# Designs tried in a protein design run: designed miniproteins, single chains, continued (3). Part 77

Each design is a single chain, and the fold is of that chain. pLDDT is the mean over its residues in the fold that is shown.

## One batch from the design tools (miniprotein)

Design m10656
Fold by ESMFold2-Fast:
Structure m10656 (fold): chain A 66 residues (1-66)
Amino acid sequence: MEEVRRKAEAFRRMLEEQVARQMPLAEANNTPEVVQERLERLRAEVAALSDEELAELYEERLKLLE
C-alpha cells in the first residue's frame, strides 16, 4: 500500500527535523555520551518498526501537534 509507505517516509523526515531542532538544547543539557546513546536507541527503535507501525506513529504525531 503506497499510502502506508508514504506516511512512514513522512514520519522519518518529521523525526529527523525534530531531532535537528532539539539537538542544541539536548547537547546543552546533557553529556555527549548521553546524547549519542539516546540517538542510537531512537535509531534502533525506528529501524525495528514496520512501515505500518511508522505510519501509525505519524498519525499519532499529527494528533499531538494540534
Scores: mean pLDDT 73

Design m10657
Fold by ESMFold2-Fast:
Structure m10657 (fold): chain A 70 residues (1-70)
Amino acid sequence: MPNESTFLVFDVDRDGTVDRADLDAVFARMSPSGVISEEERARFLSLFDLDGDGTVTEADIDAFMAATTP
């Protein structure tokens, strides 16, 4: 089965950084309505943005996956 890393899914521009705009684009694809609540966005950023700068790097994703993968 095709398998992609979480970072590659969220890194839409493939610039090595996942910011708020990249998350917005991913959520728009997952939500057919194209509407994303501030609460959902804040929740997602809180899970991946460990330093609170509004930017998610591959290192942040890796740390999160290591901690939360079953």
Scores: mean pLDDT 60

Design m10658
Fold by ESMFold2-Fast:
Structure m10658 (fold): chain A 65 residues (1-65)
Amino acid sequence: SSDDRFIERVKEAYEKLQKLPKDSIEYGVYMVLLAVFKTVAKRNPEVLENSSLKEEAEKVLEKFE
């Protein structure tokens, strides 16, 4: 589903971020991407509520609260 796809993209971006050097341009780009995902989830909470992966996505996004 589109909701599961959103959550998988959040997890993929977070895993990628953790493997990047903190002083890299790419790290900065993924930080911005995750901030965008957090804003989307905050404004559209239903995208998390209907997913079997809700708890996993919430744990990732909480790190940006």
Scores: mean pLDDT 73

Design m10659
Fold by ESMFold2-Fast:
Structure m10659 (fold): chain A 73 residues (1-73)
Amino acid sequence: SAEEEARRAYEQGLEAFRAKDYEGAIRYYQRAIELDPDSAVTPLAYLELSRAYKALGRPEEAAAYARQYLALA
């Protein structure tokens, strides 16, 4: 299902983040949102996108995704 595929993409993003592959993590989190924008994973993916962009030193994108997370919480 789209929900299961979104969850898998989100989990792959977490693994990339742990490996310090922040650009890879961002791609997986974006994929999770794309696969099922209405899933329970989507707010979490926005939060993790904010964290990954912060790790890359990109504060504007980090702030934008943090605001998106707060809007859904």
Scores: mean pLDDT 90

Design m10660
Fold by ESMFold2-Fast:
Structure m10660 (fold): chain A 64 residues (1-64)
Amino acid sequence: ADEYAERAEQYMKEGKLDEAVEWLTKALLEDPQHPKARALLGKLVTEYNRPELAARVGKAVLES
């Protein structure tokens, strides 16, 4: 989970949000309570203003 969350954060910093969503989904599938992954999910809404990407992550995690 830690490695996946760190990869997601790097992609977000690079503006590669589609790749960030893939790695964030992997992190939350491995550990739904992962603090960094949950914080990054929140940043997709609050800092990047991309609530549709946060919804995609949530749907993928719930449908697993």
Scores: mean pLDDT 80

Design m10661
Fold by ESMFold2-Fast:
Parts: structure tokens; sequence; C-alpha cells
Structure m10661 (fold): chain A 81 residues (1-81)
């Protein structure tokens, strides 16, 4: 189902963030700043998803978090290459 696919993307983002926290101090200042900007964008999207959840639209909330997580992974992973 779409919900199962969305939850898998969210899980992948969580696993990446755990690794990223350990590697973050080894990044250049420019990459650290870019990572912080991407993390801020992710948190803003999660806050918008929380509003949907509070309104009773759980599927839309999960979809929005998954979309934000996917976008975050695509942009953030290259910083750790």
Amino acid sequence: SAVEEWLEIIREADEFLQEAVEKYPSLSPEKQKKFEELLKELLEEIAEAAKLYDAGDEDKAIAKVAEAAKKFLEKAKPLFE
C-alpha cells in the first residue's frame, strides 16, 4: 500500500539521520551549513504534516512526511560522499 511505502521512506530517513549525526563533525563548514538548511526544511514540512494529523487526516500527514523525507535524503546524502 502507499502508506507502507511512505513508512519505509520515513524509516530510511531515520536510519540516515542516525549515521549523519556521527559523520556531521567531519563535514566542511559549507557542507555543515547546507545540511542544517536541509534539516530546517525537513522540520518545517514535519510541522505542516502535524497540522494535518491534528485535523484528523493521518494518511495525508504520513504522505507529507514521506515526501519531505525523500526530498531530504536525495539532497542530504551527497553531502556525505
Scores: mean pLDDT 85

Design m10662
Fold by ESMFold2-Fast:
Structure m10662 (fold): chain A 74 residues (1-74)
Amino acid sequence: MLEEIEKKLDEQGEELLAALRAAGASEETLELARRGVELYKEAARAKLAGKTAEAERLYAEAQALLAEAAAAVA
């Protein structure tokens, strides 16, 4: 299941990066988005390991980075 979750996150991350690029995002903004996607993967791993509190923290950090990246192209 982790393999399938990471595959879905990679697909969604690639779509997000493509959308940001189309919007004229800088390399710095794209790097923020990549970090956000990586934190989502860490959150998924933590969730599967039963570390619910850690997973919630990582999801929050991922969402914050992705929101910052989105704001940079608005």
Scores: mean pLDDT 79

Design m10663
Fold by ESMFold2-Fast:
Structure m10663 (fold): chain A 115 residues (1-115)
Amino acid sequence: GLVDTVSNLLSANKEAEAFLILEEKAKTLEKLSDETKILFLSIEAYQLYLVSNQDESSLDYSVNVAIENFKLRFPNEEITPDIEKQVKKKVKSMINNPEALKSAYLELAQLLEEE
């Protein structure tokens, strides 16, 4: 299943490939749930944050870049101010937990597999 495939890719340090497989599955869906949008945005924003200067402006910048990238991938999906707020809150929680990125990938895979 999708969860096992993503788990195996993460164990092999193939995070970019795991993200692409989740994106391909999401593109087969007519509409994404807000929870699915929050997870996609949080994963990318957190990864962007990790390669940034990690200063006070870096979190807001990383979230904004993730939203713009998401709009290019899913042009028919709406990102509300509430979704943006939840993404920022989730990324802040991930910064203090090294297992959070893997957990977010597996949670996203589970949501997409249920479709």
Scores: mean pLDDT 86

Design m10664
Fold by ESMFold2-Fast:
Structure m10664 (fold): chain A 58 residues (1-58)
Amino acid sequence: SAEMAQRVKTVLTQQRDTTGSLTDEQIERLAQAVLNSSDDEVDQGLAMNREIEELRRR
């Protein structure tokens, strides 16, 4: 869902300002994962977790 993707992007941007750990590109990737998943909250959570794991491995 587009609304959830925008919310995720906003929250991660705010958290980045306190931790400094996420780039704009990484935040955009996480938001896109949510946007491309179904409207089911479980699918959205799984998509986010997959992107977070990919970011951790870099």
Scores: mean pLDDT 65

Design m10665
Fold by ESMFold2-Fast:
Structure m10665 (fold): chain A 100 residues (1-100)
Amino acid sequence: LPSPLEIADGIVEFSKEVLEWAKQGRLSKSAAAEILLSNAKHLSDLATQAAASGDTETALYLLERAIEVAKMAAEIGSGSIKEEAEKLVKDLQEQKKSLE
């Protein structure tokens, strides 16, 4: 079975492809932003589960990946999606500080 870190790396790689597709006009910016925000939330949920289980090292890694993907969503998004992504970045940064 892939580790949580391997799953996270896969989500990040896919997120980078989604961002590139949007930049190339293969995918709309709004669709890309929604996918990226969903991916960031999934990584955030995995981080919360790791933290709840006492696995602080995995939780910190997952939070860093979630922040990275949420920033991608904020970059390509507009309006409410951008606002939600920017709020998620702040919330994730606060969670990371609480675990350090």
Scores: mean pLDDT 88

Design m10666
Fold by ESMFold2-Fast:
Structure m10666 (fold): chain A 92 residues (1-92)
Amino acid sequence: MKEELVERAVELAEELGRALTEYMALQAEKAGDAELAAEMREKGERLLEEETERLREYLRTLSEEELEELVRLLEEQLERARAATEALRAEL
């Protein structure tokens, strides 16, 4: 169970990171800076790739109870980030 919670937390953290990166990129596009938007998307994906194993190692130090709470918080944050991204995309 703990390994499943670690992998779920990694998955959610990566999805949250991508959603936040897309939100920032859309804000740049709305401001008329398509070059900055492209740079943000590229840099965000690279950072996620570089930090994934470090995040996994950190998550393995947490208790199962802490991981369950973190998964719940990440799911809530991801839903909010996705809603904000869709709202911003609808303005474009």
Scores: mean pLDDT 83

Design m10667
Fold by ESMFold2-Fast:
Structure m10667 (fold): chain A 106 residues (1-106)
Amino acid sequence: DVQNWVNQVKQLLDEFSKKASEVLNDESLAMYQAEIDLIKESLDDLAQQNASKREMILHFVAIQIRFSGLLIDLSKKESPETYEKFLELINELNKKMLDVLNQSVS
């Protein structure tokens, strides 16, 4: 169920936005929120379609690509310690999003 997956991913994004605000400075947090806003818009569009399992997987991959780009940018702006904490948060978020995807496409 694409709607159930979208709702659960949005909940995870909101939870992890709170955690990111505790780790990132204002500039990095603004970059992170811009990516989250684009992801949420993409998810809303997907929820209004008769999305296939393949389309859900492709959206998950697109989210991972966006986070990879963000991590590269933040690696240049943040201290190594802050970067490592944020990387751990993104890895946990990606794992939880994948778990929800697997449940939704089974």
Scores: mean pLDDT 83

Design m10668
Fold by ESMFold2-Fast:
Structure m10668 (fold): chain A 64 residues (1-64)
Amino acid sequence: MDALVAESEKRAAEGLGKVLGVSPEEARELFEKSSEETIKKMLEQFKKAGNEVQAKSLEEGLKL
């Protein structure tokens, strides 16, 4: 409905995906929903890929 807002969020998610090393689709879902379940799945993916540093960083960011 808000085309400009959706486009901006999509663009930000693509950038976030590149920074985090995940797909734009996964980054977009995390950006829009900001759900613990979605972020937990990304954390599992980082651990599986052997990126424990990224996984811990994401986990710390979630906990604040």
Scores: mean pLDDT 62

Design m10669
Fold by ESMFold2-Fast:
Structure m10669 (fold): chain A 88 residues (1-88)
Amino acid sequence: SVENGKKLFDQYLSSMFMLDGHGGTGGPDLTHGGLLDKKWFDVDVMYDVLRNGIPGVFPSLKGKLTDEQIYDLAHYIVDSMSPYDSPP
């Protein structure tokens, strides 16, 4: 659920995506000019990234969260933190 995704986001990814959604100061640039572009704000892509982790940033969430929790988290990020379009 979106509520579960919000709680999980606050615990695991808030330092990366909060405020600007662009990795913050000294973090990876998650915009078109950096490591990641807007395709990371596709639920399926975000799910794979969260499950596999990002080297040097955070470990894989596999085994830390259930697949359902990782999917809820991905869905929340795409719906709430996307810099591109709000869902209708």
Scores: mean pLDDT 58

Design m10670
Fold by ESMFold2-Fast:
Structure m10670 (fold): chain A 84 residues (1-84)
Amino acid sequence: YDNPILAMPKAGQLAALGKYKEALELMPRALYGMGAISREEMKKITELIKKGKYGEALKLAEPHVPRIKAPGAQEFFEALKKAV
C-alpha cells in the first residue's frame, strides 16, 4: 500500500516508457487505492497478473475504470489492453 495516490501517475509513466508489465503489476493497487475495486478484487486481479493472464485481469478491472476520476485513466487502461 505504498502511496496509492501516486500509483496511477507512476503506472501511466511506466506504460509511456513501454514498461507494460510493471504498469500492469501496479494497476490493481492503484484501482484499490482510489476506491474503485475491493481488496478481494485487487487480490484476484493481482493473481491473474502473476499467472500471465493479463487479458483476464484487465477484463475484471475494466468495469471499474470509468469510476476513476484521474486524468488519463481511460487512455492508460486502453494502452494496457492493446499491449496484452
Scores: mean pLDDT 71

Design m10671
Fold by ESMFold2-Fast:
Structure m10671 (fold): chain A 82 residues (1-82)
Amino acid sequence: NEEEKLEELRNLALSLMTDPSNLEESRKNVEKINNSDYEEIVKLALEAAKKQGVEEGVKKILEGIENDDIELISEGLKLILK
């Protein structure tokens, strides 16, 4: 479910914002996202986000997780929680 994947991304970003020590878990999640199965999930989540008008926020969260950038994750989360 595309909407469920968008909620998973929001929950992940919120967790990272409240506990930066979870960066180790975020790195493991980035490795999963780079696997074929998770690449498909990410694509579906971005398509769902585009329909809901929050694509920019989801993209920033994914980019922040990939680059270990908490500030970018925070910016993306603010766009999604509008």
Scores: mean pLDDT 64

Design m10672
Fold by ESMFold2-Fast:
Structure m10672 (fold): chain A 100 residues (1-100)
Amino acid sequence: EDKKKIEEAYKAYLTLEALRVLEGDEAVQRFIEEHPELAKELMEKAKPIYDEFDALRAQSEDLKIAADFIRRMIDVEGARQYRASLEELKKKLEELKKKL
């Protein structure tokens, strides 16, 4: 049961981290401004993963190397998920503009 919650937290973490790593804090700020509800949910879901990474990186060089390897995987998976989420959101905004 807890595994599903961790997987959902990882998905949220991957989405936020891909945006931050690839486009920087300014892109994160723009995302929060344009999509405040989604940004809030993602940040809350991702919090346990951020805490765990920070704790692991602080404990040893070996764990830091492992965390850095996982971060490389985050670039691939998170960028893919982030792009898919943005594409869907842009489509919905374009449809909404047509109705207004």
Scores: mean pLDDT 64

Design m10673
Fold by ESMFold2-Fast:
Structure m10673 (fold): chain A 74 residues (1-74)
Amino acid sequence: PATVELQAWAEADANGNILSVGVEVLRSDLPPEEVERLRDGVLEAVKKAASLEAKKLGENVKVSVRVTGPAAPP
């Protein structure tokens, strides 16, 4: 099956504001449009996670996630 591997991250301040965000496609057997959709979804997820975690801790937080496998958005 087609596979994808992405590394994504987001940094947030204590108020939940996103300071930086990024995503890197490490490997993909998916069409470009599917990769772009996955990038957008993962980016949104890490931004939300970083914002929530930073607010909980009252500190700057960086969240990083690696997505691996045959992946298609719902």
Scores: mean pLDDT 78

Design m10674
Fold by ESMFold2-Fast:
Structure m10674 (fold): chain A 84 residues (1-84)
Amino acid sequence: MEEAKKLIEEAKTYLEKGDVEKSIRLARQAIEVAKENKDLEGAKEALSVARQALFEARRQGNDEAVKLAQETIKLAEEAIKEIE
């Protein structure tokens, strides 16, 4: 179902607004939903959002968001491997 896609779109919206931490949290939720539903494309899109969030967190100098984004990237990569 479309649940991962909705979370990914919300994560992108918050990232565009500069709310990196909210974007990362939504991306993490999307990864879990994609993993449960074996949604490979959803997991890949969530990985893309997490990478964008890492770039923005580094630009803002938000060390906590950098750490969260790095952890989220790892979770997305692990989810992709488990689905494949």
Scores: mean pLDDT 83

Design m10675
Fold by ESMFold2-Fast:
Structure m10675 (fold): chain A 77 residues (1-77)
Amino acid sequence: LEEELKRRREDAELVRRYLQKHLPGATVEEGGRALLGEYDEKEKKIIHPLTGEKVPIDAPGLEVTEASVEAVRRLEA
């Protein structure tokens, strides 16, 4: 549980840094929220962790969060 929370926090931090650096139009909070399983209630969509784009809750791309985080790490490295 402690490891799970730490990992989600670190994943959100990576996405937030990426969005802040490369997608200044997207809110950092919304981008990071996607890794925590949250969504934009107004549109009932998840904010994609890499693009910051709002997609449906059941969108295929949301299933690969680890790969998305890994992609951000590679881009930031």
Scores: mean pLDDT 52

Design m10676
Fold by ESMFold2-Fast:
Parts: structure tokens; C-alpha cells; sequence
Structure m10676 (fold): chain A 64 residues (1-64)
């Protein structure tokens, strides 16, 4: 499905990678963050909070 009609997980992951790369993250970090972001969207608490902390740590490492 398309990102605008019926986004599937693969299409959403690809879109998130592009957004994170546009935000200045290196490609490898953007891919990891996008995958964790997608996992967090499909997770319940407390796993969702744990995944968000991992995303924040990866973004901070890339920005340093």
C-alpha cells in the first residue's frame, strides 16, 4: 500500500528513514531509529517507553 492510502510497516519504515535523514541523521542511524520508532508504534507500555529511550540515546550519540 502507499504511504498516503494504506501505509504498511515497510512503507512507513522507509518514510521514517527519509524523515530522519532529512533531519540530519546518518543513514545507518536513521535506519535504526526508524525501525525502533516503528516497533514503538506497535508496542504497549512499558516497552514503548523503553524503545523511545533507545531512540533518544541513538539520536543524541549521532548529534554529538
Amino acid sequence: SSLFELPDDEALEAWLVERYRAAGLPADVAERVARLHLEALNSDQPKRDELHRQIEALVAEAAA
Scores: mean pLDDT 76

Design m10677
Fold by ESMFold2-Fast:
Structure m10677 (fold): chain A 81 residues (1-81)
Amino acid sequence: SIDEIREELLSLVPEEMREEAERLLEEALNSTDIDEAEKLLKRLLHLVTDALTAQGRLDTKARVQELMSRLAKALLEELEK
């Protein structure tokens, strides 16, 4: 479910970025425009993956990328109803 993906994704975000990541994720999930939602999710992905790369956490980065892909697919399916 989207809620399970959201919870796991936020648990992998560094604490210093969690508030910003949660805000971007909330904006994306509340968007009714597919293009805007995708743009917000890409911003979130870059923000988190850049931080994880700087920390040398490449395994966590790969998991975040997988979760973001699944979240984007689920959100797109909801918006294309």
Scores: mean pLDDT 81

Design m10678
Fold by ESMFold2-Fast:
Structure m10678 (fold): chain A 57 residues (1-57)
Amino acid sequence: SKAEEMRKAIDLNGDGKITDEDLKLFSITYGLSPEFDKDAVIKYAKNKYGVTEEDLF
């Protein structure tokens, strides 16, 4: 599913946990923000893939 794909993309360490560092790196990688922004990541996922916060966390 798109939710699983997004979750794996965010979990850059591959440890099965989504940390603040993973969210920061994802945000930078997709050009959302140079700073940590969890809300921007959630908004991006919903707008691009229809994936909600519940699907990611």
Scores: mean pLDDT 68

Design m10679
Fold by ESMFold2-Fast:
Structure m10679 (fold): chain A 61 residues (1-61)
Amino acid sequence: SPVDAEIDARVADFRARLLTMTPEQRQQLWAELVAEAAATLSMDDFARLMERVDAVIREIE
């Protein structure tokens, strides 16, 4: 679906940016991602995005 493609794109962008950033920049990136997702996605799609983002953070840490 278009939403699945959007979630995939957001996760890929977050992963790519996270790898080049300081902890302070990562905190800002996460806050921006959450704010944008909350404004643009349904609660169900927001939960799906957050689950995937959490998996990326756990993989890198």
Scores: mean pLDDT 81

Design m10680
Fold by ESMFold2-Fast:
Structure m10680 (fold): chain A 82 residues (1-82)
Amino acid sequence: EEERERRRQASVDAYLAAHPEHVERQKELKKLDELFQGYLNTPDPEKRAELRAQLKEVLGLSDEEIDALKTPHELIAAALRK
């Protein structure tokens, strides 16, 4: 399993090294997804408000637009509109 994963990772690393723009895009999308997942799953209202503020800043959306986002797919669509 680790040998198979290592071979797969090496192929991915080689591809990403040849395409650095794709690496930056993937990191950006992953960061947005992590922020959104934290916002949805945080039971602490203060922490949720902090994550909401970060999403507003990164996406440039209003409070109403953030409230309309219910799924990661909707988040990605909003990010693509920017």
Scores: mean pLDDT 69

Design m10681
Fold by ESMFold2-Fast:
Structure m10681 (fold): chain A 81 residues (1-81)
Amino acid sequence: SKEEILKLLEEAIEKLKASDDPTLQQLAEEGERAKEYMLGLSEEEMRKRAVDWLNMAAWVAEGLGDKELAEFLRELAEKVE
């Protein structure tokens, strides 16, 4: 459901906001804007966009050396599918 996708996105955004890294905090702000946009889409399109965004966020976290956050974000992406 859209509600389940929304919950998983909100969990990701909260984890990014909790980071001391300014790049991850900026990504959280971008995630909030993406979330708002996705709520106007169909459930199918929202699911696709959420998976893409979560995987991109995981890639950024991994590039910054935060492997645990990257793994958490990928797990959320799998739950959205």
Scores: mean pLDDT 86

Design m10682
Fold by ESMFold2-Fast:
Structure m10682 (fold): chain A 77 residues (1-77)
Amino acid sequence: MVAEVVKELTGQEVSPHAAAQIAGAAVEAHEFGRREEALERVKRTIERETGVELTDEQAEKILEAVYEALRRAEAER
């Protein structure tokens, strides 16, 4: 799920470990107001896994899309 969202938005595949870190960042940004820390975490995680440097706008879109996907999955369970 999270890895699929990242691939759709960036064209890059991430490991399950990286996907879990991105999911955690999305929750922290939306539920705890830690948006700046979450943006830095997503950018750093994707750069480490893929070598791609994201803009803040791209990282924000990933956080939003991942959080929506997580909420949708919980609602359908």
Scores: mean pLDDT 79

Design m10683
Fold by ESMFold2-Fast:
Structure m10683 (fold): chain A 67 residues (1-67)
Amino acid sequence: VPSDEDYDRSARVVLQSILSRPEDQQMARLTGIPGVGEETAQEIVDAIRNGDLEKAVELLRQILQSQ
């Protein structure tokens, strides 16, 4: 079972992957993650747009931990 540090690292890697994509592909990447609906994906994208990258990481960490 991954540790909290493993989830944080994985969340940051996923965020980096999302940030490397055009905005229209970011939603598709997020909704491709099992358990991520459009509302959660939009919240993460909105956090990125607002410069709140730590919120985006926390949301991704929670998603990965809930799998």
Scores: mean pLDDT 77

Design m10684
Fold by ESMFold2-Fast:
Structure m10684 (fold): chain A 77 residues (1-77)
Amino acid sequence: MPPVTMERLVEAAERLVEALGADARLTAAQLYQAARDLGFPEGVATALGAAAQELMEKRGRATVTPAEVLEELRKQL
């Protein structure tokens, strides 16, 4: 399996912002499914779901927005 790069995760998060809107409230499972529905491979969708889960735990919330996930991923570049 090719490695999932941070650049690829940022690209996927940008596509989710475009498709769902910046402020759409999603669970990690919903974010995974949305990435799959947009045609991203399972590795990318799983990594996005993991990033969303970490962000939810860090912020004490049950949901995230695509914009919040995108911002957190960009901090790791």
Scores: mean pLDDT 82

Design m10685
Fold by ESMFold2-Fast:
Structure m10685 (fold): chain A 98 residues (1-98)
Amino acid sequence: MAKITVHFPEPVELRTGTVINGTHEGENTKNVSVTIAQSDLEDKFGAGIVDHDTNEFIGGGVGEKVSETELEIDASPAAARAIGDGVLNGQKVIHVPL
């Protein structure tokens, strides 16, 4: 699986059913919606990843809260491809298809 990092403007709460909208920092700002499907341990969760503009389900993964405003998601190859480059120049970043 490919690891992707999602940044949020406010602290992230890990609850089943929560939809969190985040953005990627950079010249091209991308919107991502991450649905928390299941939280098994504190700071770990199952995630559904959707395109914010189309509401299309892209794929699933397992995530971890790495800071108050940052999640790292180990996404399926299909989800990573649909998001675009899940890893750029050694950085774990997320790009949402337009």
Scores: mean pLDDT 52

Design m10686
Fold by ESMFold2-Fast:
Structure m10686 (fold): chain A 82 residues (1-82)
Amino acid sequence: SGIQNGLKNALEGAKEAAKTKSPEETGELIKAAGDNLKESLKELGKEELADKVEETLNKAGELAKEGKIEEALKLIESLTEL
């Protein structure tokens, strides 16, 4: 689905950012992906899923900013398996 592709793109983007960007920049990218996916899910009428995706990616962004990138990536990956 388009949302599954969006989640996979967020995971791939986060992995690439972790290799090339600071923890702070990586966290901001993850949070921005969460905001974009929330908007898309709300347009599809999936408000409960939108809230869960936003909360999860916001938490992953916080973990990435703390330098806990492996935990952040695992959290995003868990959403791609839904």
Scores: mean pLDDT 83

Design m10687
Fold by ESMFold2-Fast:
Structure m10687 (fold): chain A 100 residues (1-100)
Amino acid sequence: SLEELLEEALRLLEEAIEMVKTEPHTPESRNRFLEVLNRTGQLLAEALRLEEDPEARELLERALDLLSQATKYYMQGDLEKALETLEELRELLERVLELV
């Protein structure tokens, strides 16, 4: 269901936030982090495909943009901006869950 997709995306996002805070910045942790973000993006894209409410759709489109921005910051080594962007994304997804 749409709610289950969003709850799983939020769970993976919380894992990604914890990884940025706690894991060493190694190639192995980087690959795992990117896999978590990629799966989060897949779930959000599927949620956007199923969502018919215009306000929730707009928030999901913003969520995908924030996820892209966080990935770019992370790849540039700007962990502070990556973390801030992921935390903004988490708050946005919590708001989407209130609408579904």
Scores: mean pLDDT 87

Design m10688
Fold by ESMFold2-Fast:
Structure m10688 (fold): chain A 72 residues (1-72)
Amino acid sequence: SEEERREALREFLLAAVESSPDGTVTFNVADLARALGVSPEEVIEVARELEKEGKVTITQDGDTLTLRRAPP
């Protein structure tokens, strides 16, 4: 379902940030969306939701999305 895919996307993004030594990960939005079977728009929406929740900070430059671990 869309909800299950969206939850998997949330878990993927959080795990990627937490597993990064520098707490920073960079993705090509279209490539990530294709790999996870979601739209590019859903990738951006989920990343923004995580930022609103205070879990990450995001920077978008064209097709590139950078997520950083939020300060403790």
Scores: mean pLDDT 82

Design m10689
Fold by ESMFold2-Fast:
Formats: structure tokens, sequence, C-alpha cells
Structure m10689 (fold): chain A 91 residues (1-91)
């Protein structure tokens, strides 16, 4: 599945909005917690990336995994969750 130029532009705009919403929450998470969390999920992330590279449809699964990670680590607002779900739908 290849994204159109219009879909890529919409994704860019949604990503910018998401980053602005998440920036304060990200700043509150210590580096040590990011490292510990990354280490705990390294194998699963690597597997999902490999699957996404072999099957474009698996990109949605990778993005849903990141959605779960952000919920666990940052505590996503409803607005941030809706933006991430919209990004997943476009991809």
Amino acid sequence: VELSEEQLKELEELNERLLKLLAPAVAKVPAERWQAFAAAHAAEVARLIEEAQESPEKIKELLRFYLRLYEELLGLSEEARELLERIIEIV
C-alpha cells in the first residue's frame, strides 16, 4: 500500500498536532524510564518492524503497538488517542 501525496500531507499535519499534545507529557518521563521501557519491549518492537517491512499491512499493527506504549508510558488524552487512531487508519 503506497500513500498518496494528499495522505502523506494529512499524516504530516496529524503528526505535528500529536507532537504538540505529547510534548509536555514526554518531558515528564525520566530518561531512565524510557530506557527501561525500551529494553522491556525491544524484542517485540524488532519483530513488529520486521513484519511491517515484509508486509505493508502489518504497519497498522506496529502503529497500534506504539499507541499502547504511549498509553502505558505517558497516559494519552482522548484527543491524542483519536489523532493516533486517525494516523493508523490513513496508513
Scores: mean pLDDT 70

Design m10690
Fold by ESMFold2-Fast:
Structure m10690 (fold): chain A 69 residues (1-69)
Amino acid sequence: ELSDDELYDLMVKEGYLTQEELDRLRRLKGRAYLGQSMLDSLPQDERDEYLRLEKKVKEAKEELKKKGI
């Protein structure tokens, strides 16, 4: 079974997500985790970026699932 970190590494390796996008997502999650709703804790621009990156991760997971990973 693959860990979340191994799945993220595979997403980057397969070209579904760049290392820069993964780093941005991790930074945004770090800012959002303040005991509030994740979306409520982010400025509007950062919230839009977070939602876009989350969508990319979701789509990448579906593509990896189709490959039997």
Scores: mean pLDDT 71

Design m10691
Fold by ESMFold2-Fast:
Structure m10691 (fold): chain A 88 residues (1-88)
Amino acid sequence: MIPERVAELPPELRLAEALRKAALTGEVELSDEVASRLFSLNFDDYDEEKLLEILLEAAREIGPEKLLELARKYGAEEAAKRILELLE
């Protein structure tokens, strides 16, 4: 079930929030560099290109299957598919 607070975000930000929660719970392991960039991202004032770069780096570290699994939990499958297309 999508948390109400996360459901109001664009799909790319919903994917970023999913990655933040997964990293905090130990469901995924992100490098200190990617984690630092992800947790420093301001959801009220962000650059779409920088967000995309962070999501691409996280996707490379966790892999496509894990990215899609997380995206399904948070209703961000469309954003995850776009990120995976850019990795090809």
Scores: mean pLDDT 77

